# Designed miniproteins, single chains, continued (2), part 67

Each design is a single chain, and the fold is of that chain. pLDDT is the mean over its residues in the fold that is shown.

## One batch from the design tools (miniprotein)

Design m6471
Fold by ESMFold2-Fast:
Structure m6471 (fold): chain A 79 residues (1-79)
Amino acid sequence: MKEKLKEAEKLLEQAIEAYDKGDYEEAVRLGKKAYETAPDSVAGASSLGVTGLALKKLGKDDEAEEYFKKSLETYKKAL
């Protein structure tokens, strides 16, 4: 369990780095993978947020909105 959280944190860091470099499709891929690795965690919730931001940069505003809503719900449950 602790190893999956560390893996999700690393994937989240990679997703943020891809976003900062303008690699928005790669940020979406890494963010989704981070969420799948630890879906009921703060790292998972943050990864959904990064995925939403990257989708918005790609012009996928409707998909981005769904990811932002899912991120907020995941944060509420990641207690």
Scores: mean pLDDT 85

Design m6472
Fold by ESMFold2-Fast:
Structure m6472 (fold): chain A 69 residues (1-69)
Amino acid sequence: GKLESLKAILEDIIEKLEELDKEEGEKLREEAEKAIAEAKNDEEAAKIAEEQAKKAAEKAEKISEEKNS
């Protein structure tokens, strides 16, 4: 389903973030899971999962750049 696909993408990106910074990745995982749990329906949850996946990807790039500075 749509929600399952987007959650899988989110998990993959968060896992990459956790490889760069475990604490930061775990924090984003908790924030994303909480936001998805507060969604009123699957369509809203899918939208939140997609948005959180984008944020996680941007954060992973920033942390990777900073750690190699």
Scores: mean pLDDT 79

Design m6473
Fold by ESMFold2-Fast:
Structure m6473 (fold): chain A 89 residues (1-89)
Amino acid sequence: MPSAEELRREAAARMKALAREYHAETDPARRAALLAEMQEVAGELLDRLAALGVPEEEILRTAGLLSEALAAAEAGDLDAAIALLEELA
């Protein structure tokens, strides 16, 4: 079973890659698909952390960082999105 740290690191790496693709993408349909995949990665991470018995305080902190990173990416602030995702790992 992967550790909570490993799960956060893998999710952060995937979301950073998706955020960069989203920022570079000009097709609205492909942008929507990339944003949906980022939301799926975030949700799956939170579910897996809960399944591992990670403390609620840590899950809430992770959820907050993910929510802020997604909002920054959607707003076009790639630098803020990357910084928040790096804090996640």
Scores: mean pLDDT 87

Design m6474
Fold by ESMFold2-Fast:
Structure m6474 (fold): chain A 119 residues (1-119)
Amino acid sequence: MVEVTMSGGGTVAEGGSLTLSAKTSAPAEDILGVAWLREPPGGGGRSIASISGDGKKTGYASSVAGRATISIDKEKRTAYLNLSNLQASDTAVYTAIAFVLVDGVVRMVPGEGTQVTVV
């Protein structure tokens, strides 16, 4: 069974930065991409950043453009989301979703979510 293990998060001062990580248990060649979802306390989760498994294609939502960087270490099967210049509106649960090829079928595998609180 494929698993996504997340780390990072916690309480960060406004204007600060943090890095979230997501390690996927699948073989590197089967990891097609990773996306990060941000769900604020009021609901309405949305994708804020994405990266292809080869690291060559990235996408960012306008709400984080210019202050988010997504990267992937293919050999370590770990995606990283760095967020800088944090705002109170960044307080949310962040969930990485890996897109993985399993037995010829593309599966979406979410991590458990990581709380970020900006004070």
Scores: mean pLDDT 87

Design m6475
Fold by ESMFold2-Fast:
Structure m6475 (fold): chain A 57 residues (1-57)
Amino acid sequence: TDEVVVQYLMKELGLSREQAEAAVEAARAGASPRELADRFGLTVAQASGVLTLVREF
């Protein structure tokens, strides 16, 4: 469920709801960890975590 991922990104990475929703959409659209990191101010490790969460939910 995207809402679970959105809530996690807001809490753990400090993203706004709009940024968290955009990150989930970008991840589902096939963005790479590097693209997510550069776009949302995340480390590559954090961006890889976003991709893993999106695949799980």
Scores: mean pLDDT 83

Design m6476
Fold by ESMFold2-Fast:
Structure m6476 (fold): chain A 56 residues (1-56)
Amino acid sequence: GAAATLRAAARELVALGLAGLPGEEALKRVRDRYPILDALSDEEIERLAVEAYLAA
């Protein structure tokens, strides 16, 4: 479902950040892979990533 896809995208963004990718590059890769993110702002996606990181 959409919630599971958003959670997967958020976790992938966290993983890319932890791997040392610049934020802009990480966001572009995740947006390219998860078209559902086109409806969200960069700020909203970053918030989801923070929530995913803290929940892990």
Scores: mean pLDDT 84

Design m6477
Fold by ESMFold2-Fast:
Structure m6477 (fold): chain A 55 residues (1-55)
Amino acid sequence: DEKEKKEIIERAVKAGLYSEEEVKRLIEKHGLPNTWTALEILITGDELDREIAER
């Protein structure tokens, strides 16, 4: 799904984990579902770390 691809790219870039081009390369190499699952875990971890840092 093109919408899902755009959303995961934007979220990863916003989280500062990867550039747009890096995420596109990961999708090309591993496919969207595998890349989505891996990036969602990493983004959630980054969000949690940011919440902890606010303390």
Scores: mean pLDDT 75

Design m6478
Fold by ESMFold2-Fast:
Structure m6478 (fold): chain A 85 residues (1-85)
Amino acid sequence: MEEYLKKGKEALRKGNYDEAIKYFEQAIKLDPNNAEAWTLLGEAYLLKGDYEKAIEYFEKAIQIDPNNPRAKALLATAKRLLEKK
């Protein structure tokens, strides 16, 4: 799990969003209750401009960890960007 999160974060930093998504999906497959993995998956979709998927994954992260301030802030951003489309 941790190795997939590390590789996903590196891919995300380099702008390789599709590669980052694959790593975060593998992390979630190993631990579906990892709120960080769901938040990072949402962030990758947000950076790709897929706001609907980003919203879905941030809401999943918040369901797992309701006090996650990063997921809440990113969810608000994704909703604002979707409303302008």
Scores: mean pLDDT 85

Design m6480
Fold by ESMFold2-Fast:
Structure m6480 (fold): chain A 66 residues (1-66)
Amino acid sequence: SDAEEVEALRRAVAGALAYLETLPEAERRAQIEALIATLRAEMRSASPPVQAELEAAIARLRALAA
């Protein structure tokens, strides 16, 4: 279900953010850019609730890159 996909995505993003915080700035930025590209590709075939959660995930990743 969309609700299960949203919850799984939230957990995956939380884990990714924790991992990315351990990386040096340049490597972290490169990994964040690659992940954002992957999530944007997934948005093209996702349902509206999953698209909204993917947008939120991208915003959190961009905040970490700043």
Scores: mean pLDDT 87

Design m6481
Fold by ESMFold2-Fast:
Structure m6481 (fold): chain A 94 residues (1-94)
Amino acid sequence: SNVDQIIQTITDMIQHLTQAMQYRNFGNYQQMDQYIDQARQLFQQAISLISDSSTQQQLQQRFDDMVNAVRNGDIDSFNDSIDQIDDIRNSIIS
């Protein structure tokens, strides 16, 4: 379903940002940037499948928060953003 595709694409996006955070923690900023770019492409794919503007805005804000957390090495903010995205994904399933 369209919902399943959105959820899978968001999951793949989070996995790429998780890898970006790992590369950030190892000081490999080139790989961090590559994974952020891949995550951004996945995010744009997911957003294109969502018709609800409120959901799009909430996901965009959480994505921006995650990218900032990765760039700053802020694991707590990164995890908080994942939890917020999980709440949004659960609302899409409903």
Scores: mean pLDDT 87

Design m6482
Fold by ESMFold2-Fast:
Structure m6482 (fold): chain A 80 residues (1-80)
Amino acid sequence: GPLEEIRRLAEEAVANEGDLEKAQTLIAKMVSLALEHGDLEGAARVLEEAARKSKDPRLQRMLENVARYLRALAEGRPLP
């Protein structure tokens, strides 16, 4: 399902740490899937898990920022 695909894309981003252009493309696909299928909280949790596994501070920050955005959107809170 969509969450399994988002998890796979997140794992690919972590596996290719240092390739920020690839990470940006994969994150864009994850966000698109989350918005299309509406499980924003599930997607945020997957991104938070990937950020915890990342060793690249830049990738970790990108994943954390996107997770925060999706979580805020899911909860109707102001966007960060």
Scores: mean pLDDT 82

Design m6483
Fold by ESMFold2-Fast:
Structure m6483 (fold): chain A 75 residues (1-75)
Amino acid sequence: MLQSGPEVLALSAILASHGYLDGRPVNGVFDPAVAAGLNRAIADYGLDVGEITERSPLSRIAAAVRLLSRVPLPP
């Protein structure tokens, strides 16, 4: 089962704000599109969280949200 919940909603919103969801709607499910967007953000911003997949534990998603939330939005 794919991860879901408030942490995934927060992640999806942050990824959408940074342009990593490619115009897809924000949802509460950590699907492959959200995972791909997150891995691009991790690579682009140099986040020290390692690779994350749609099957990663919720704790890894929460860590990525915490680090990504520190990145300022583009103007």
Scores: mean pLDDT 71

Design m6484
Fold by ESMFold2-Fast:
Structure m6484 (fold): chain A 76 residues (1-76)
Amino acid sequence: MELEAVVRALEGLAKVAEADGHTDIANALRKGSEKAREAPDVEAALKAVEETLKGNPYADLAISAVRAAIVEARSR
């Protein structure tokens, strides 16, 4: 399930960011995960995540991880 892969990737990154003391970044990633979960499709989920993380220094890393998770989910 591609949307579940997106949500799990963002939640995983949020846990890593929180463990590293970046609570604000972790909260932004969780907000992105929540918006992705409510999206009608994967493309809408990616757009919602990009908009939610706009200006966040971890945006590129998060989007890259989300795209990788989608590819992995499609390969299994």
Scores: mean pLDDT 76

Design m6485
Fold by ESMFold2-Fast:
Parts: C-alpha cells; structure tokens; sequence
Structure m6485 (fold): chain A 56 residues (1-56)
C-alpha cells in the first residue's frame, strides 16, 4: 500500500542523508523525527529488506 511506499522512501532517505547503516539506527532516527513506533518499525523493516537485497 501507500504506507509501504512511504516507509521505503523514508528508509532510503535516512540511509542516504543521515548516514545510518543499521535498521536499529533507522528506527531510532524515525522516532526522533516524530514517527509513531508502528511507523518507525515499518521504516526499519523496509531498511532491513533493502540491506538483505544489497547483500545478495
């Protein structure tokens, strides 16, 4: 859905602009930016999936 697209876009933005390298850092950064725990978890999951694809 659109929420998945938003989560993926935010994960990529945090990775490239903030220099985060782990899903845990992405989640913490999203929480600092005012996202809910549920949304922060989705963003971190999107980042983790991106890392898995990049590692293979």
Amino acid sequence: GEEDREANAEAIRLMTEEGVTTPEQVREKALELGYSKERADRIAEAFARHQELSAR
Scores: mean pLDDT 74

Design m6486
Fold by ESMFold2-Fast:
Structure m6486 (fold): chain A 88 residues (1-88)
Amino acid sequence: MEELREIIRASAILSLLPLEDAPEDLIAEAREALRSEDAERMLEIARRAEPLLSEELREQVERLTEAALAGPEAHEAVLAELAAEIAA
């Protein structure tokens, strides 16, 4: 479970990165890692991205991680909510 939790948390960081004032190339790398489901690359990019996250986005990372662990419906609901915030 520890390994799975770290990968899920990394994917949450990458999914939320566009909500930060992060470099476009880092956001592009994050999207590619998520699309390819490259766990090793996701972990590397998440490590680089984590220092850029605000306290508020760190709370959202934990929320998204717990939702993903709870099940796909909860995960999709949180992702949809966050995507709406990006679109607004």
Scores: mean pLDDT 73

Design m6487
Fold by ESMFold2-Fast:
Structure m6487 (fold): chain A 59 residues (1-59)
Amino acid sequence: MMLSEETLRLAAEIGLQDARKFGDEEAERLFREALKSSGEEAERLLQEGFKRLHAVYSQ
């Protein structure tokens, strides 16, 4: 799936907000690193962050 730089940044901001809400320090770190990265690396970090949050949310 092709994501624009703006979409990656927005997704990272949303993920960071959710990570803070759940108190998941590792997910928060992943989303912060995604905001510092670009392209494929940013997308990889976003996927890892959301996977962690999804595991907690979906139980």
Scores: mean pLDDT 76

Design m6488
Fold by ESMFold2-Fast:
Structure m6488 (fold): chain A 51 residues (1-51)
Amino acid sequence: SQRDKLLDLTREMFVRLADIVEDELRGQGPPAAERIAELQAEYAARLAAIA
């Protein structure tokens, strides 16, 4: 349960990171560095919530 939640969260974060990179390559959206920082903060918070 906890392990599966961790793996699913990690897979979700990799997909979202790929979207940020794709947008950056297309010259779209806000700066990738800001989006990555927000994603890292969300990942840390959601990891803590899984316990």
Scores: mean pLDDT 84

Design m6489
Fold by ESMFold2-Fast:
Structure m6489 (fold): chain A 57 residues (1-57)
Amino acid sequence: AEEAARLLVKGVNAYHEGKYDEAIKYFKEAVEKSRQAGNEGLTALAEKYLKDAEEKK
């Protein structure tokens, strides 16, 4: 549970620094970890950030 949240925060920080490739990697990890934890809200949020980061590239 906490691993997914930590990865999401790392992804958001990379995204704001313009490191979109790094942000995408963290968001993909956050999606997988949040799905494993059964956290649907965190999974949806991570998927939205992943899509936004891929569109910026």
Scores: mean pLDDT 82

Design m6490
Fold by ESMFold2-Fast:
Structure m6490 (fold): chain A 65 residues (1-65)
Amino acid sequence: SEEEQREALAVEWARRDPARAEEELRRAKEVLEEYKKEGSLSEEQIEAAEELIRLAEAALARLRA
């Protein structure tokens, strides 16, 4: 499924370089918050970005456990 494929890709991304992945996630969260403040993103775009961040956080949490 698309969900399983996205989860697998997130795990692969995190596994290759966890420290870099954590830094990229932190930066992505900061950028998303800035775009939210600017009001430049639609609700649908915000929801999609938050879902990608959630998948990235879950992948990193699984590797740190």
Scores: mean pLDDT 82

Design m6491
Fold by ESMFold2-Fast:
Structure m6491 (fold): chain A 75 residues (1-75)
Amino acid sequence: MAEERKKRLEEVEERVKDLSETAKNAALMTAKALISRPNVTEKQIEAAVKTLESMGHDEAAEIVRELGLELIKEQ
């Protein structure tokens, strides 16, 4: 289980590597928060995505949305 969480974070890190430092940090902090939850909800994912979009981090928002949907699918 700990190894699976590390692998998901590494997948997000790879996807954000070409983004700006600000967008990368926003995406990674949001991803860590979602991965740390035992039962993430679609509502929490949408809230996180909307927050990133409101900051102008559209690519980071899409990466976080895709991660969140995969986390729900695994529950």
Scores: mean pLDDT 78

Design m6492
Fold by ESMFold2-Fast:
Structure m6492 (fold): chain A 58 residues (1-58)
Amino acid sequence: MEEVKEKIRKAAIELAKSLPLDVAKALLDHEARIAAETYGIDEEELRKVGEEAIREAL
């Protein structure tokens, strides 16, 4: 579980640094959905982790 959250956080930071925020968020949403479906984790929980990571990267 923490491994998945860490991957989402890392991806979010990388996307935020490399892409415009709108695009980064869209890709993050897509990754969070896939991870939630694959690992049975709450999609909203993963989205929050990613959003927090993006805010930190700003």
Scores: mean pLDDT 77

Design m6493
Fold by ESMFold2-Fast:
Structure m6493 (fold): chain A 66 residues (1-66)
Amino acid sequence: MELEKEIEVAMYVMQYSIYKLAKDYEGAVKAARELLKYVKENNGSEEQIKLAEELLKEAEELLAKA
């Protein structure tokens, strides 16, 4: 399941990046929240959890400025 988890995390990060590039910050927040939920529910690494939390914080800050 490790490779599967790495692929899922990468896909959520890609979704986040696409929304951010499109300036769809509501979508970026949603993608970051879904990533955080996924890594917490599937026993993701500390690094994966920190990544998800940082992306969520970034997305929320971008949404607040929009």
Scores: mean pLDDT 82

Design m6495
Fold by ESMFold2-Fast:
Structure m6495 (fold): chain A 61 residues (1-61)
Amino acid sequence: MKEELKEKIKEGIKEKLEQGYKKSDIAEILEIRAEELEEEGISEDTAKILREEAEKLKKEV
């Protein structure tokens, strides 16, 4: 996995949590973003990381 992309995604999750978003809501946002990237064929690596982070958030709920 590209560590830089993973760190950026984790930082975004942290910011959303600080803004008062629930983990389930953040996971949904990440899944929607991953789905958009997959449909457009733009960045499969980024979409995969987004889905992995969303699954981690769901596991904590």
Scores: mean pLDDT 76

Design m6496
Fold by ESMFold2-Fast:
Formats: C-alpha cells, structure tokens, sequence
Structure m6496 (fold): chain A 85 residues (1-85)
C-alpha cells in the first residue's frame, strides 16, 4: 500500500540521517515524490499537497545543522504526509 511505502521511505530516511547522508535523504525524497506523483489512487489535490510537503522537507533537511534536527524534520514529514493520504 502507499501508506506502507511511506513508512518504509521514512525508515530509510532516518537511517540516512543517522549516517549523515544528506544527499541520500534528498534522493529518497525525490523517489517518494515520483511514487506519489504516479499513484492513480490519489486525487490531484493530494498529489499537489504531498509534492509541496516533500519539497519543503528537502529544503529543511538541507538547512538542518544536526542529525537530530534532520530526524525531527523526518518525523514531521511522516505525520503530515500520512494525514494527507
């Protein structure tokens, strides 16, 4: 399911954050964006809102000054994204 895929991507994002792999996190967000953009079960508005949230999350991850800040951003993404689905 899409919800299960989101949870799997969040787990991978948290692993990348713990490794200090900022570029890996951005690549994972791009992969998740493509998965959501191509999902025919979502409305146009859900895809648009999720896309905006993922772009905002990528910017926040790049601006974060510690792995702890990146993990907080990822937790906020999970809560907000699952609420949109």
Amino acid sequence: SLEAAVREFVARLKEAARRGDTQGMVQLLDELFNLIAEDPSLTVEQRKEAGALLAETAARIRAAKSPEEQLAVIDALEERLLALL
Scores: mean pLDDT 88

Design m6497
Fold by ESMFold2-Fast:
Structure m6497 (fold): chain A 87 residues (1-87)
Amino acid sequence: MEYLITITVSGVTPERAQEAAEAAAKAAEKYGEVLSATARVVGDSAVITIRLRTEPEKANDAAEAAAKAAEEASGGKVTSVTVLRVE
């Protein structure tokens, strides 16, 4: 199955947004195949989107690991995490 994981982190600079996205993607790789990882800065927040191919039981664990990695790498705070099955 393929999942779209969206993580919003507040208190992030544009430079830290890239590092947060890379850290989140690396954490998610432990649970499945990362097909894409992007970051967008909106105001003082980073929106990180990861497309992950994994088994259904691993999707939430991947999202949790990715969110934690993004928070640690950016020094910001995770405000939302969404997981959508796309395939």
Scores: mean pLDDT 84

Design m6498
Fold by ESMFold2-Fast:
Parts: structure tokens; sequence; C-alpha cells
Structure m6498 (fold): chain A 79 residues (1-79)
């Protein structure tokens, strides 16, 4: 089982340097919906990428996605 609260906390922390509070809340809502639907890690990352593309340049999206992927991987590996 994936700890949805731990995944959401990791995503929030990873995005703090890229997005404001309202933009971060939008990403967290989308990730929470994906987790509730039983989405895979790749589907969660695709959901984050789509939301980030509204607010960030392509280069910043790449950096933010790498930070989110690393944060989620750390949570999964600690479980």
Amino acid sequence: AIDSAAILAAVKAALAKYLDAAQTAEVLAAVAAALDAGASLSQILATVKATLAKYLSPAAVTQAILAVAAAIAAVILAA
C-alpha cells in the first residue's frame, strides 16, 4: 500500500521552491485524485507535469519533475 499522506507531503516539499501556495494546492489536489484512483507512479508524475506546464517553463518543469520523482522515490524506499 502507498501512504498517500507521505506522498502528498513529499510532493508539497519538492514544489515549494517552484510554485506559490495556491499553485501547489492545485498540484496536490490532482495528485490526491490520482492516488485515490490507484494511479501508478508514472501516472502521478504525468499529472504533476501537466499541472506544472501551466505555470513553469519547459526547463523548470523538467527540474521540478526530477525533484518530485526523487521525493516520491525516497518515501517509497523508506516504506
Scores: mean pLDDT 81

Design m6499
Fold by ESMFold2-Fast:
Structure m6499 (fold): chain A 71 residues (1-71)
Amino acid sequence: AGQARADAIGDLHLPAIRAANAVLKEGQKEIEEARKKGMPDEEIQKLEDEYFSKANEAGVAAHRAALAAAA
């Protein structure tokens, strides 16, 4: 009930959440594979920061597009 209720509130921002999650999912796969291949921690941190920035940018862009379409 709690998570479903939070998801229902999130429906107002669903396009942004979906866009951000898609980028984060790809980032997690790449970071996990990089860790398995023995990539240095510094490079893994850079990948995490890069995907976080891309996810945030994708989410903001999707939110702005949704607001523009609703206006």
Scores: mean pLDDT 73

Design m6500
Fold by ESMFold2-Fast:
Structure m6500 (fold): chain A 63 residues (1-63)
Amino acid sequence: SEEERKLLEEGAEAFAKRISMAFPDAKVSYELLDEKTAKITYEYNGKKYTYLLTLEVLKRFLE
């Protein structure tokens, strides 16, 4: 649903923001793969990190 997609997007943004706060020089991005899954990628100090996270996990970052 549109509501679930919005929660997924907001959760992905919240997670990405936490990474940016922890690593201010990191290049952080996210991509919504479907209505229930997002991919968050960040590059810091020459290393690339990728997280594949579900709506159930990401909505916890909105609390």
Scores: mean pLDDT 81

Design m6501
Fold by ESMFold2-Fast:
Structure m6501 (fold): chain A 72 residues (1-72)
Amino acid sequence: TAAAERLEKAAESYRQVGMDAVAEGLRKASDALRAGKTPEEVINAAIEAAKQAGASDSEIKVVELTVRRALA
């Protein structure tokens, strides 16, 4: 889907600037969308992946907002 492609590109961009935890969250969101998960499941998967990767509170907010915008 177009949303999954946008999240994949965003993940690559964040990874290139060293924001690996944000990139991991966005990549998991893209994977969940391609797997046919619901919007809430996609958001939750992204946040959990970012937390597991060591994201700060501000980075978690970036992940959530980026995913929500892609799903809108």
Scores: mean pLDDT 86

Design m6502
Fold by ESMFold2-Fast:
Structure m6502 (fold): chain A 67 residues (1-67)
Amino acid sequence: MSLDPEKAREVVKALVEAGLSEEEAERLVTRFVITGDAEEFLRALLEAGLSEEEARRLVEMLLDAVI
């Protein structure tokens, strides 16, 4: 799976603003590129302590970044 590099950076930035480290945010985005599993990405955000609303918004941003 491929992501638009500019949109992928915006997803990483939004993850960091939501409370993740930059390294953790980059790891989650990279894992999504490898697996294509948006449900795994959502679960990881919830496990990191994000609200369901924040996690869903970030998943939508991630899916919008797919090219």
Scores: mean pLDDT 83

Design m6503
Fold by ESMFold2-Fast:
Structure m6503 (fold): chain A 97 residues (1-97)
Amino acid sequence: RAEEAYERAKKALEEGNIDEALQWAVAAMRYGDYEGAAELFEEIIKKDPKNAKAHRALAVAYLNLGEYDKAIEHARKAIELGDPSAEPLLKVAEEKK
């Protein structure tokens, strides 16, 4: 299940379909593959550095992996890019430091 989502996200990235890649990466995360999802979101951000949704999703993945400094970095970036829904992620990650 998570592997299928991961493979679909990788294929979408190869085809340049950022929105589809993001959808499948989020699906992989929902199935509990936080490490694989983080890798996918990082690849999405390399292709689309201003993608606020990808930065927010990566912050969620890093928060679940205990990578609080990285979660803070990407939550702040998502807010800067116009996604204020990342503010609660920033507060939680800062509290866990």
Scores: mean pLDDT 84

Design m6504
Fold by ESMFold2-Fast:
Structure m6504 (fold): chain A 81 residues (1-81)
Amino acid sequence: MPLGVQLLIEKIREAAKEAVEVAEKAGKKELAEEAKKLAEETIKKLEEWVEKKLNIDPSEFFRLADETIEKLKKIIEEAKK
């Protein structure tokens, strides 16, 4: 795994962990499950891009990671409602 992609995956995992913990503490199991699936699907896609040696521009890796982290932040905000 390229180091840059590994760091993005770790960043997604940390954001997902926070979203899951906030949702579970709020008793919102459905939001916790949504956060887990979102992170899992994005990580799988990033790993697939690397494994298939797709000629993906590095900006696309950052874009997908940032979009996923923003969605995880929205799950946190929804859990606080």
Scores: mean pLDDT 81

Design m6505
Fold by ESMFold2-Fast:
Structure m6505 (fold): chain A 59 residues (1-59)
Amino acid sequence: SAAAEGAERAGRLAAEGRGEEGARLAVQTANSSPDEAARTYGLAGLGEARRRTGVVATL
């Protein structure tokens, strides 16, 4: 799904040193998702981005 893809991409951005972009993408994915599973995937991406780069994003 788009949400799962967004979460995965957020993690890749964090790995590339673009953690702020990754965190923003994860938040956007969670907010635009119509269901709980997609929101969970978005938030997982945010967690991965924060873990790799120490970037803190506001939901």
Scores: mean pLDDT 64

Design m6506
Fold by ESMFold2-Fast:
Structure m6506 (fold): chain A 104 residues (1-104)
Amino acid sequence: MTVEQLISIIVTALMANGKQYKELNLSLEEAKSKLPKEVVDKLERIAKKLKLSDEETQKLLNAAVVANEQLGEENTKKVVDILERLANGELSLEEAKDLALKLK
């Protein structure tokens, strides 16, 4: 599983809500400061499980910041739950995208 596949789930949720993905380039610490602790903790577990690099983890956290700003905290938590289930092998990429499309 690639970081691009994880970000595609976030982009799918944004598009389902009529929002555009506008890529941010925040440092790891800046991105963490803009997210709820629960979201950061889940994304760090995903990154560790998938053995993502610091650069890939930064890209994923920046995508989550966009989701938090555009969709709000509750919807961002739901998207990150989908990502965790995908990373755990509980969902296929297609199933994860379908769940993200239904998020309102």
Scores: mean pLDDT 88

Design m6507
Fold by ESMFold2-Fast:
Structure m6507 (fold): chain A 83 residues (1-83)
Amino acid sequence: MMKAEVEAQLETLERDLEELEELLEKTEFSDELLQQIIESLENTLKQLDELEKKTEDEELKKRIEELKKRIEELIEKLKERLK
């Protein structure tokens, strides 16, 4: 069932983002590692776009859009740290 698959992937991505946010708060990363994290987050945004296309559930689409916004804001913060 597509809804269950989207929901499971979304839950994993939400958890991974929370773990990354905690790690970024506790750990100093080199500029090279920060750039790699930014590239990984940009790839996650592409994955979320594909998940959004696979679901007709409006609540899941809303959760995907909220997660995309959180990731975009995190990318912007990390880019500021590289300046």
Scores: mean pLDDT 81

Design m6508
Fold by ESMFold2-Fast:
Structure m6508 (fold): chain A 57 residues (1-57)
Amino acid sequence: SAWEGFLRARERVQSGEMSLRELAERAGLSQPTVSRLLSGAAPLSEEDVRRIAAAVR
């Protein structure tokens, strides 16, 4: 599921396996946007979740 992919992306960034820059580039989002989405500082849209999930597979 897209949500499972999102959680995997967050875990990879938190563990240092993937940088915010790499995730943002693969997801087609800005680094500040990805940082806010992963930290919960911004509301999650289905589109953002799908983009981030796709970036890890």
Scores: mean pLDDT 82

